# Designed miniproteins, single chains, continued (3), part 2

Each design is a single chain, and the fold is of that chain. pLDDT is the mean over its residues in the fold that is shown.

## One batch from the design tools (miniprotein)

Design m8038
Fold by ESMFold2-Fast:
Structure m8038 (fold): chain A 84 residues (1-84)
Amino acid sequence: SLYEEMREAIREKDLERLEEILDELGVPESLKKRILEIVENFELTEEDIERLVEAARLATREDHIGYTVAALLVIGLELDLELR
């Protein structure tokens, strides 16, 4: 599945492949950029990776609630990582 490929791209820090997967999933540009920046700049646990995958899944629901929850998940993760 694309979500499993996304997990692998994040683990490998393959930003080029991750960008391609996020584009294929239809993740909005603003959220895609934030996800890529998080993966580039931080060492991620499996829990962190799952939060990013869930954000991508919610962002592709094509509704305002899905996008809002996805954005909040990414912002919350970014703040958690900054405090580690």
Scores: mean pLDDT 83

Design m8039
Fold by ESMFold2-Fast:
Structure m8039 (fold): chain A 74 residues (1-74)
Amino acid sequence: VEERIEEAIRRDEADAEKEKQAVLNDPSLSPAEKRNRLVAIDIALQLRRIGLELVAEWYKEGKISEEDLERALA
C-alpha cells in the first residue's frame, strides 16, 4: 500500500509542477492571480497527500475496500 501511495504522490507532485508552469506561462493572468493560483495548487497538493496517507491507514486497518483504495488513488 505504501508503495502505491508513494507513486500516487510522486505523480501528483509532477502534475502540480506542470500546472504551476502553465500558470507562470499564462499571459492572461496578473502577477497576483498567478501567486494565488500557485498557493492554491500547493494547498491542494498537501491536502491530497494527507488524504492519501489517511486512506492507506484505513486500508491497513480493514476499514475500506480495495475498490475504495483504487478510487482514492485515481
Scores: mean pLDDT 81

Design m8040
Fold by ESMFold2-Fast:
Structure m8040 (fold): chain A 77 residues (1-77)
Amino acid sequence: MEVELHVTPDRVVELLRVGDTVLASVQPADGSTVVPLAAPAGTRVRVYRDGKPYGEPLVAAAAPDGGSVVTLPEPTT
């Protein structure tokens, strides 16, 4: 299972691939480095900015509330 996370100034798009099916989830860009995901914890995440790979592939972490999150590879200082 693999997620592509597309980050733009206006929005974040999560594309989850399950076999030949792609599920899309769209959320507003909030400037946060921690992004909640619809995909389960342990899912591999590839981050894209402006259609280009951004940083190294990540793995979704379990959130305390039972969801999943990913931290973007370049945190805002």
Scores: mean pLDDT 70

Design m8041
Fold by ESMFold2-Fast:
Structure m8041 (fold): chain A 98 residues (1-98)
Amino acid sequence: MMEELRERLAQLEHMLAVIPELLAEADRYLAENDLPPEIVAIIREQQAILERLAARAREVLAIDDPEEQRAAIEEFEAERRRLMAPVVERQRAIEAAL
């Protein structure tokens, strides 16, 4: 239990480290390319999702009670998968149309 919680926390810390880089890459991509409005909208939606996930991950890491923290991690993992699945599908549909 405690070892599993520690491993999950390490995964959240890693996610928090990479999200700022992903956001910066998206900003550079938007600045360097003259993209159609629908593509810009998808990228902006992806940025909003990443920012939301980063904020939630920080909240989870700030929880002092291990039982509450474990429950929050499970909720976070479910939300991340739910939010990202439609984005991946929309990106593939757009790539096929280009």
Scores: mean pLDDT 77

Design m8042
Fold by ESMFold2-Fast:
Structure m8042 (fold): chain A 94 residues (1-94)
Amino acid sequence: SLEERKAEALELLDELEKLVVPVIEEKYGKEAADKFLGTIDAAKQAIEQADEERLRELLRTLAESVRGLAEMVEDPELKRKLLEIAERLEELAE
């Protein structure tokens, strides 16, 4: 259902936040981490307000963004986790 897909997407964004925020803060500082948190919060709000068509569009865009982030990461464990999140977002967009 639409509600279930939204709930899963929000859970994936929570997982993304927990994985990426500490890495951004360590490498780029608190201001960069806060900006990333703001971007995630905006994405969560967009998901909550989305109809079915808009949700699919948002999920595809988010999946591409997460894949791009994975390409920039040197840690193979973090890269694998990011690719798993991207794949799950892509599955929700179908």
Scores: mean pLDDT 87

Design m8043
Fold by ESMFold2-Fast:
Structure m8043 (fold): chain A 88 residues (1-88)
Amino acid sequence: SREEAKKLLEEAIELLRKAKEKASPEVQELIERAIEKLKKGLEGDVKAVQEAARLAAKAAVESEDPEVQKLLLEAAVKAGEAGALLES
């Protein structure tokens, strides 16, 4: 549902913000791009949500901090789930 998708998007943004605080500058740039795309997702841009999930997953692969990786992977999963719900 749209309400479930919105909750997942908001949770993904929170996880990305937490990851950004501990991330390297290169990973922070990917995280900021993902947050921007999720904000467009809250406005109804489904493709932006899918792009955000890919950016979060890429940031996780490029991160060396296990806690940052965990937060980014959780955010990618939640963004992916939100995107699937919005396409349905």
Scores: mean pLDDT 87

Design m8044
Fold by ESMFold2-Fast:
Structure m8044 (fold): chain A 98 residues (1-98)
Amino acid sequence: SRAAEAEARIDEIVEEFKERVKKAKSNEEVVKIAEETRERLLELMREEGIPEEVLKQFDLIWQSLIEQYRDDPEKLLAAMEGLAAAAKVAIREHLRAS
């Protein structure tokens, strides 16, 4: 299904995020990787038709978590994984309603 394909794409983005974080040499590099991952996840959600008001809420939460955990890569990684799981739920619910 389209929902399953979108969820698989999110999982691929999250796995790439984890691989890049493992290779990162500084907290600043981890933050940059998290910001790039946020942009990719929001774009995927937009492609799947998630409303702009919902995208703005996800964007605000992601930006807040990245800033909050700027100096804690382990917590930032866990927070990014949690929000990616929430994004999968949002896409699944949206595509079922459509």
Scores: mean pLDDT 85

Design m8045
Fold by ESMFold2-Fast:
Structure m8045 (fold): chain A 77 residues (1-77)
Amino acid sequence: EKQEKGKKKLEELKKELEELKEIIRKEKRLPELAEKLGVEEEAVAEELALRVLNLMKYGGLKLEEAIEEAIKELEKG
């Protein structure tokens, strides 16, 4: 039972991550960030989606705020 509950949460997080990747692919700053970091847009979208998910789930930020913060963190790196 405890193992199934953990698996359910992981499955839910995976789905949320996939949806966030789609949202981030539509972000106008994505190509600029990819060029600045020297990586493909898909790799930047995946990293941003992970950071946004963490900021929303553990930082208590809303989607728009989490996207702005995640982009800001990557721009500083």
Scores: mean pLDDT 76

Design m8046
Fold by ESMFold2-Fast:
Structure m8046 (fold): chain A 75 residues (1-75)
Amino acid sequence: GENGVGMIERATELAREGYRAAQAGDGLTGQILAGVAAIMVGVAKVAFPEEIDEELLRRAEEEIRRAEEAARRAL
């Protein structure tokens, strides 16, 4: 269902997809996927604060950062 853990896990997956797209030269897709992942993390932190695992959150934010950096280089 729509819970904080599930949202952060999905955001992490989207960020990884964005990173792969950027590495393939598609910086626009990378930027969009990283942006959606960042929004999902923000929503999870507000909607499900008691369900947020610190380690899961840190991992998601790191993957988003990597995707954003790769997208910037591909643009």
Scores: mean pLDDT 83

Design m8047
Fold by ESMFold2-Fast:
Structure m8047 (fold): chain A 67 residues (1-67)
Amino acid sequence: MELEEKYKEIAKKYILEKYPNAKNIEVETLYIDETVAKLLVTFELDGKKIKIGITIVDGEIVKVGEL
């Protein structure tokens, strides 16, 4: 599995664990290198569109912020 796809799956899993009713989850890569990935996750919750930024360093989520 490619590293980018692995990080996108980590982000989706995080969103589904925190928001079990999240729908239409989309993950966009804003930045990725060998150590750091910055992802934008967009999803729908109760008819509202929510955007969350997730930063991953060495495979671990280190920052989450709602946009």
Scores: mean pLDDT 81

Design m8048
Fold by ESMFold2-Fast:
Structure m8048 (fold): chain A 87 residues (1-87)
Amino acid sequence: NIVDNSTSGYDYISNGITYINNGDVDGAYTYVGNSIYYLSNGSSDDDVSTSMSYTISGHTSINNGDVDNAYSYMNSSYDYVSSSISS
């Protein structure tokens, strides 16, 4: 279900941000990676597409050890997907 996949993506983004805040880089990487899967199978609206783009950038930043940029990208991702599911 496209709506359920967008909601799951949102939940994984939210958990990813929590792991980043707690300094759990491995947890953040796993949850952010999972959010990409759910967002790619979610709604085709521009907000979900933009959220997915930010999530990919956040995932790359985590992999590069750039936690501050990862946090910024993931918060942007969260805001966009939140707008999509909060109809």
Scores: mean pLDDT 77

Design m8049
Fold by ESMFold2-Fast:
Structure m8049 (fold): chain A 87 residues (1-87)
Amino acid sequence: SSAGDLRTVFDPEAMKEEELREMARTLAAAGIQPERVFYTLLSDEKIAELQEIFAEAGVKAKIVKPSAEEEDEVRALIAEGRAAEAA
């Protein structure tokens, strides 16, 4: 667990544009939030789209693609999360 982290990992297989927009609205509705850093394995096009959706909703967010070393860890966390939910 990463209690206290402002980082969120997106599951690219589970995320659709409508879900991304809903997430942005939920974050905006939660009130004034600090700038958040989101890690994702999404394509650069989807990252740009997500960044624009958050900006449109008034959410200060920075969408970051993980480094090569971080990519394996992020991928493992996504797989582990799915396995835990399935169990």
Scores: mean pLDDT 61

Design m8050
Fold by ESMFold2-Fast:
Structure m8050 (fold): chain A 97 residues (1-97)
Amino acid sequence: SVLENALLLYQLASALATRLKQGTASEEEIRETVEEIERLADEVLANREQLTPQTRQFLRLAVERLKEVARLLEERGLPDLAKRVREIAERLEEALA
């Protein structure tokens, strides 16, 4: 469901931000998590006409966490992954406008 995907997107973004701050995630784990975030974002965007107020709220929270993730990835010297995450955040933010 779109709601479940939006909630999972927020949860994955939050968990990744935490792990990046702790330095506990490998580059491979980070890449795999970014790929999963991208997949979930694509599924949400494919159904953007069906976004409920609750789903929109989780997406707003996800966008803020994705912006934090992008900054942390850039600080870690992973600019390619940071760019991918920033582009996901921008696409989601446009859908919420």
Scores: mean pLDDT 89

Design m8051
Fold by ESMFold2-Fast:
Structure m8051 (fold): chain A 96 residues (1-96)
Amino acid sequence: MVEEIKEVVREAALRLSEFEEVAVDAEYAAAQVINTADEKASGSPEELGKTVLEKAKEAAERVVAAARRINPEAAEGVRRIMEEMLKRIEEIIKKA
């Protein structure tokens, strides 16, 4: 579960690297979600799932907001990437 979530987050950040203006915000947000997953890895799967999903949602909102401010034309594409990432994380949590 933890490694699958980390992979999904890294893949989303890599897709966002095409939008150079938000790449730094995306990398920072990805690092925060990954760090949270690692810190909660020794806890219960339910606590890990809830905490990671909450942090991923916060990160997605920040990255989308940055995209709208810096490159409004790319914002819809960025939002779509974030929604796909969140859905994949939710599916991983449900399978655990």
Scores: mean pLDDT 78

Design m8052
Fold by ESMFold2-Fast:
Structure m8052 (fold): chain A 63 residues (1-63)
Amino acid sequence: MDKLIEELREATRAQDPEAIARAMIELSRRYGDDPRVIKALGEVQGQLSDEQLGQVDAEVARL
């Protein structure tokens, strides 16, 4: 979990929508309702622009 959360944060800093989408899906699938995962996902959504969130959503839809 900690490695995936760090990978999510690094992908967010790099502004890589595909990497963000993959990390979000993997965290949700493996750790579901864990409060640490929910917090990390909320932090990412707060740090991304509406355009970047749209790009991440498009990548999620492709997976």
Scores: mean pLDDT 77

Design m8053
Fold by ESMFold2-Fast:
Structure m8053 (fold): chain A 114 residues (1-114)
Amino acid sequence: MLSPKELIKKRIDEAYEKAMEVLDDPSLSLEEQKKKVIEIIKDAVRDVALTMKILAYLYNNKEIDDLIRKTVDEIVELVKQLENAKTREEMRAIVEQIKELMYKAVDEIEKLLE
């Protein structure tokens, strides 16, 4: 059975791969790619944040709640940058930053549960 950390990272990886497939699709316009990538990110953030919040509740750890809020706020700013992106390369860079930020949050939660 996968640990909560492994399940969350798998969900992040699946969203990242799906976003990159959209950005590599030559049949989609830049605006269609942007819309689809933002929807993929929002779905992944919702699922990951919900899982992390359940962990915060089960372990009664306020530091996890504070970390979730901070991470979501930072992702919202990156999504705003993504909405203003003018190239596929710019969108890829922002998606990479969101993935790194989510991975960092998962690693920090694991440390708080030790």
Scores: mean pLDDT 85

Design m8054
Fold by ESMFold2-Fast:
Structure m8054 (fold): chain A 58 residues (1-58)
Amino acid sequence: SVEALEAQRDAANKALLAQIAAAKDAPPQERLQLAYDVLVETSDQVDRLIAARIAERQ
């Protein structure tokens, strides 16, 4: 449902902001690693959603 998608986006944004805030005290190397990990996880989730949508339309 649209409401579920909106709730998911809000939760994801809130979690991302919390991770960024927590990283303020981390060494630069750790902050870079966190940014990379977040990008990789986000890309994987997007790929899975795309694959699921393609499967639904076939």
Scores: mean pLDDT 71

Design m8055
Fold by ESMFold2-Fast:
Order: structure tokens, then C-alpha cells, then sequence
Structure m8055 (fold): chain A 96 residues (1-96)
């Protein structure tokens, strides 16, 4: 169970990183392809977890949503011009 959760988290983080890379360079088709692969793998792992423990799968989905937001904030932080957007995202996370 812990291994499935760990793998799902890693795939969500990678999906956000690759999706962000694609948004910065729409010609980077490899980034789009990798984002899609990681989303699909995360979905498969969550479905597997749901069959074993539905309540735990719901908890993990909430955690993955928070981790996806954290990964997005980390990627946006690499561009100093996006600092106001980063502050807004941190405020949304604090409220949730």
C-alpha cells in the first residue's frame, strides 16, 4: 500500500512538472507526452489503491491535490516575474 501511494505521488509531481514545461514551450511535444504518461500511471495506481482501501484512496487523492499545487508553486518560483501568482497560490493552499 505505501509503495502504491509513493509511486502515485511521484507520478503526479512529474505530470505537473512536464505540463508546466509544455505550457512554457508548446513545441515541446515530449513534455506533453510525458505529462500524459504520468497522469495515466497515477490514475492506475489510485484505482488499484481504491480496490484495496477506498477511504485511504480518498485521503491520498486530497494529499495529491495539495502536492500538485506545491509542485506548481515550485515550478512558478523559478520565474521572478510570477511572484504575485505564487503568493496567491500559497494563500489558496493556506485557506484549504
Amino acid sequence: MDELIKEAREHVKKAVEYAYRYLLDPDDKEALEKAEEHVEKARELIEELKEKDEEKAREVLRELQEEALDTLIEQLSKDPRLQPVIEELKAVKAKA
Scores: mean pLDDT 75

Design m8056
Fold by ESMFold2-Fast:
Structure m8056 (fold): chain A 84 residues (1-84)
Amino acid sequence: MIEEIEKLSDEEILRRLLEAIQNGDKETVDAIIDYLKKSKNEELKVKAARLLRELQEITDDPLVKEAYEKILSILSPELAEKVK
């Protein structure tokens, strides 16, 4: 899981996040968020936050809301404002 995530491209990480949310796979969602927390790739974090924001408009899934709030906490305040 963790080792596999480190080998994925940004696009693949975002696809894995989307798939995990659609499947209700909280463990995989949390693993991807933990990876993003340790990552220096701010662009990937912003893309993940935007993806989760868009999913909140489509679904009332509490997993999406929880993941979005976690990602916002990982972003700098300036970047968090840009994904609102």
Scores: mean pLDDT 78

Design m8057
Fold by ESMFold2-Fast:
Structure m8057 (fold): chain A 68 residues (1-68)
Amino acid sequence: SSALEKDREKALRSLRETLRFAEQQGDDEMVERIRREIELLENDPEEWLRRVEERQQRNEELLQQLQQ
């Protein structure tokens, strides 16, 4: 549960930063998409976090290969 909260907080930070950039650019489409992502995270945070965790694991593996 503690690890789940940590991942959720990181995801929210990233979404908030992306939301700020989208608002500054006046990209209403991007703003709507980010708002929907936040709603999905609130409805099913465990399922959302599982997907993010799998993506992060793949990214780490790719990064290790590239850092060789």
Scores: mean pLDDT 75

Design m8058
Fold by ESMFold2-Fast:
Structure m8058 (fold): chain A 91 residues (1-91)
Amino acid sequence: SSMDRELAALEELIKYFEKVDPELAKILKQLVKAVQAGDFQKANQLLEQANQEASKLMSTLSPEEAIKFGMYFISFSATLLVLMRQREKAA
């Protein structure tokens, strides 16, 4: 499918989050599934939960760890936005 590349990238990024914060990784997995299903109401709720968990985690990390985490989280968010746009256009 036209979304396969973005899905593969999101899956790889989630592996990083599983090592850093398994609860965040769980929320991000559910978020990707909601986007794939076209359930944007649920996706928006899960994105809010992910941002809250990420903010909590970042407050506990060293500056160096926070920068690394931030880069992965920005990459995830950017890839997810591409997936969302592709899902909307496929409808």
Scores: mean pLDDT 85

Design m8059
Fold by ESMFold2-Fast:
Structure m8059 (fold): chain A 92 residues (1-92)
Amino acid sequence: SAAEEARARLEALARELGRLLAAGASREELERVLDEMLEVALAYNQDPEWVAEVREEARRALALLVADPALRAAVAAALLAPDLAAAPDAPA
């Protein structure tokens, strides 16, 4: 249950990050969502030093994404619908 709640929140934040990337959001907005994702990871009993190092590397990666619109678009597509984009039909 707690693991399912953490996963659902991370999936929602990943979708928000994808939407912000697709919309050309600022680095500050992208870092806000990243910080929320890392707070969820920390609350789920991850090593705080590891989380801090991942945060710094991810912030560097976000700076590169902001500088490259093509890479930004590709990452946004991957975050929003990686598996669903390849699905032939939804059973609904």
Scores: mean pLDDT 71

Design m8060
Fold by ESMFold2-Fast:
Structure m8060 (fold): chain A 100 residues (1-100)
Amino acid sequence: SAAVEYAKAVLEEALKKIKEILNDESLSDEQKVEKIQEVLYEALKKMLPHLSPEQQKILEKGVARIVTRAKIHVNLGESNEEILASIEREIKRTVEELEK
């Protein structure tokens, strides 16, 4: 659907912003987590009005999983590549659930 294609585009743009945040050496791990959470929350706000109530629930749970994964992997001190791969996996899962 057009709404799901829009959600994919918003999440891909969010992933790009998350990559920029992770590569910002001026930010602490705590600041990186806060900024990643803000990016994902703003992405959620953009996507929600275009989705059915069932899809909204799927997206809210998906974004919560993405945020939780980002927090865990940043706090474990993993590489930016490993953190991004984990986030990309959860984004892919969320998109696949929206397409059902």
Scores: mean pLDDT 86

Design m8061
Fold by ESMFold2-Fast:
Structure m8061 (fold): chain A 76 residues (1-76)
Amino acid sequence: SMTRLQQAKQKAQDGDTDGAIKLLRDMIKELDEFLRTAPPHVRPAVEATRAQLREALKKLEDGDTDGAIALLDDLL
């Protein structure tokens, strides 16, 4: 998860927007699966991380690469 976050940021910085989007979608999907069975005490932090990944994904899809990189950097 963390390694893929670093890879997503690097791909976005390198102009590989499609690769960054794919990694973010994969990570969001894994967090969605985790949240299905996650204990209540960890859910708020995981949901916050997922929300930030979704925002970064939206920025990449909208062409705001710098905004996406800033959000990913905040997660690292």
Scores: mean pLDDT 86

Design m8062
Fold by ESMFold2-Fast:
Order: sequence, then structure tokens, then C-alpha cells
Structure m8062 (fold): chain A 81 residues (1-81)
Amino acid sequence: MVFEVSDPEKVEEARRLVEEARRALDEGDYEKAALLALKALEVAKDVSGSEAGVVEVAAATLVASLKQSHPEAYKKAKEEF
């Protein structure tokens, strides 16, 4: 059996979602960025390990930043999530 602690497929999915969220931020699409960051955080929370922890922190930081700088966009994304 593959070692469950580092589930590489979920880590890769969360990392991809973080990258997509950053692209949405660069494009000024704050609602899409918040939604993708929320999805990345949820995926990363289901995985243990140092690499998953790094992605979880990155996703959580994006969520916190969007709550502070673009609260309306975050609210819409949270309702859609």
C-alpha cells in the first residue's frame, strides 16, 4: 500500500489550486482566487506531512489575505464554496 500520510495526489491537487488562485489574483479575479484558495485549503487539510503542511499554510495565507483586502469577493467565494 502507498503510505497514506503523504498522499502525493492530494498534495499535487492542492498545489495546483494554489497556483490557479495566484493566477486569478494576478488577473484581478478576486472571487475566483478566494474560491480556489478555499478549495486548496480544504484538500490540504485532509493530508498529513511536511509538504502538505507547506501547501496548507500557503492556502490559508491566501484566504486570510483575501478576507482582509477583498472581503466582498471572499464572501461571494465562501457562499459558492
Scores: mean pLDDT 77

Design m8063
Fold by ESMFold2-Fast:
Structure m8063 (fold): chain A 83 residues (1-83)
Amino acid sequence: SSEEMIELIEKQIEELKELKKNLENLSKEEQEKLLEQLKGYLKLLDELLKKAKEEGDEKLVEAVERLKKEIEELIEEIEKLLS
């Protein structure tokens, strides 16, 4: 159900916030690996967002857009650490 998917998305957002707090404790190799994983995940979220919009599931659209924003912010922070 979309409600179950939204709940999973909210949990993922909280997990990403915890990851962000611990980024500096990761090695350069771990930071690079995480960056590639997050970029791949954004592509999957873009596909999910397109489907949610086509189905008119506005609550799921909002949840996916919030998750995507958290991932994009995390990517930016990792790229700053790798610079």
Scores: mean pLDDT 87

Design m8064
Fold by ESMFold2-Fast:
Structure m8064 (fold): chain A 95 residues (1-95)
Amino acid sequence: DAIVQAINYIITGIRLIQQGRIDDAIQYIQQGLALIQQHRPDATQAIALIQQGIQLIRQGRIDQGMQLIQQGLQIMRDQGIAPSQIMQAIRIINQ
């Protein structure tokens, strides 16, 4: 499933952020968002929040950026987008 693969890219990016590998993390998250945009254009608000989170992370505001990524993922889960994978992503952010 392309959406499941997209959320797995975002999960990989979240883990890379936690490792301080910011440039690699952004690349993975952007690949995931591109797949979501292609297959679920209704996710525009959630994608915008995650993109804002990435901008904060680039500025070194990791906690604030991760909070916005989590908010975007919560909206996607509420829209029925890969709820099991999104729950996994949110758990990783909160550990």
Scores: mean pLDDT 90

Design m8065
Fold by ESMFold2-Fast:
Structure m8065 (fold): chain A 66 residues (1-66)
Amino acid sequence: MLEELIKQIKEDTEELLKIIKDPEQQKKIKEYTERIIKHLEEGDIEGALEEVGKLQAFLKEYFAAS
C-alpha cells in the first residue's frame, strides 16, 4: 500500500535525523526523502528506487567519512 510505504519512509527519515545532527546533512537527507516521496506519489517506482539508491550512497559516504 503506497500510503504505508510513504509513512515508513517518513518514520525512517525521522530516525536518521536523530542520529545525524548536522543541519547540512539533515537538509540533504530531507531532499532525498522528498524526491523519493514525489516519485512514489507520481507512480514512478523506478525513479523512487533510484533516489533510494542515491540516499543509501550518501549515507554510506557520510559514515565512511566519520
Scores: mean pLDDT 80

Design m8066
Fold by ESMFold2-Fast:
Structure m8066 (fold): chain A 88 residues (1-88)
Amino acid sequence: TQIQDLLDDLEKAINDGDIEEISENLLNIVSLLSQGVTLTADEAKKLVELLEKLPIDNEAKKEISENFLKKISDPESKQILKDFIESL
């Protein structure tokens, strides 16, 4: 899916330490979710794994994760994000 491709690109950007690509991929995922693209539970788990790996502090991770939570409609995917936010 387009979300899956962006998650794979985000993982590559994180591994490469490419801050501009990290930012671009995060914004593109938020944009798709804002357009009503549904995040599956497996895609939400992958997103959480990648958010955890971001080279930023827990407060910034929480803010980014809360922005994603506002855009996710699927209850299972929402719960995955909520559990991650509560762990920070």
Scores: mean pLDDT 85

Design m8067
Fold by ESMFold2-Fast:
Structure m8067 (fold): chain A 68 residues (1-68)
Amino acid sequence: SLVEEAEELAKQGRYDEAVELLRKAGLSDEEIVEILQKHGLDREFAELLAKGVPAEEAERLTLRRLLS
């Protein structure tokens, strides 16, 4: 399934590809966040990814917030 493939990509740190597959599977932003958090992602990082922020940018924004 697309969801299972996306979960494997998320485990590999391939978050942009994982989010794309979850969207193709018809999941909402909230459902995408829940799946990413289930696989150990920080909530704010997962929310940025679900909003369509690229993984590299989302990581920088999350790190900046934690240091602020």
Scores: mean pLDDT 82

Design m8068
Fold by ESMFold2-Fast:
Structure m8068 (fold): chain A 90 residues (1-90)
Amino acid sequence: STLAASEALAALFAEAYAALADDPRWQELLARLLADDTEELRLEGWRLLIEALRRLGAPEELIRAAEALLEGAENKEPEKGQAELDAIRA
């Protein structure tokens, strides 16, 4: 069920964000984003989220998809991670 898969992913992201709430790097990044919302700062946020997901033992497929999305954003290839996310949903 796509709903059950989405709920599991939402729970993992909630745990990752909870872990990030205690990270000084995340607090500094949020303060900087509130002052100036830039692509560079958003990409830093994605890197911290991926690190948190890894520490929580998220599935390797999800980590790989998130990293591919980050690479796509950095290299102007936004479709790169989408196929991997679609594969996780299938």
Scores: mean pLDDT 69

Design m8069
Fold by ESMFold2-Fast:
Structure m8069 (fold): chain A 79 residues (1-79)
Amino acid sequence: SELEKLVEEIKKLIEEMKKVITEDHDWQKFEELAKKLQEKLLELGQLMQTQSAEEQQKVKAELDPLLAELQKVIAEYLK
């Protein structure tokens, strides 16, 4: 489904951003990926409004831990 594809794209972007910040230290690529992630998260928000509450909870349960981990990695890098 479109929702499943979008969730997988978001997961791949998060993993690529973590790799770029921790291994490559490529700020330009990080900014490009961050912009793509924001765009995909907005698309996800719109699609989720058409989903059941159960499906919304499942998507959040899958993505929220990954987004929280990404935020921690970013915070450690900015020290």
Scores: mean pLDDT 82

Design m8070
Fold by ESMFold2-Fast:
Structure m8070 (fold): chain A 71 residues (1-71)
Amino acid sequence: METFVASVLVPAEKVPLIIGEGGRTLREIRERTGARIAVYHPSESNPLAGVLIVGRTREAVEAARAAILAL
């Protein structure tokens, strides 16, 4: 089974926008694109958060990445 991966580095301030209230934004993106999204929560000293996107198709990963970058 083929897996496609992309990653995005975002300011910690953008993390709440990406996750959404109760995780709804991430859930919507995952449901719409089929991609798996993991957000690396920033530690106390880390001003940036990493977002890992994994999908079964290139289109799913690209769509999820575009949606996150548009926030």
Scores: mean pLDDT 76

Design m8071
Fold by ESMFold2-Fast:
Structure m8071 (fold): chain A 93 residues (1-93)
Amino acid sequence: MAVEKLKEKYGEKVATFIQQLGLSEEQLEELLKAPNDPVLLALTLLEIEGVGEKTALELAKLLGVDPKVFEEALQQYKEDPAKFLKNYLENAP
């Protein structure tokens, strides 16, 4: 169920990659709640227990994100996740 929604939202390659991680349906639903942004999706994956920084970087690369851009975002996120997300997510009027 959640895998089909991931395929519709992000495409077959991303859905297959995430499926190979062996995440629960609840964990997959958390990924589906992430904004439709490659960096934020990869950072949301990192919040899932047992997922490491290397796995999040591999997802970001698969989504077309420059590794350096992701590594910079990851360092800021690790320092203060809430502050990073607030600064990254502009409030729409």
Scores: mean pLDDT 75

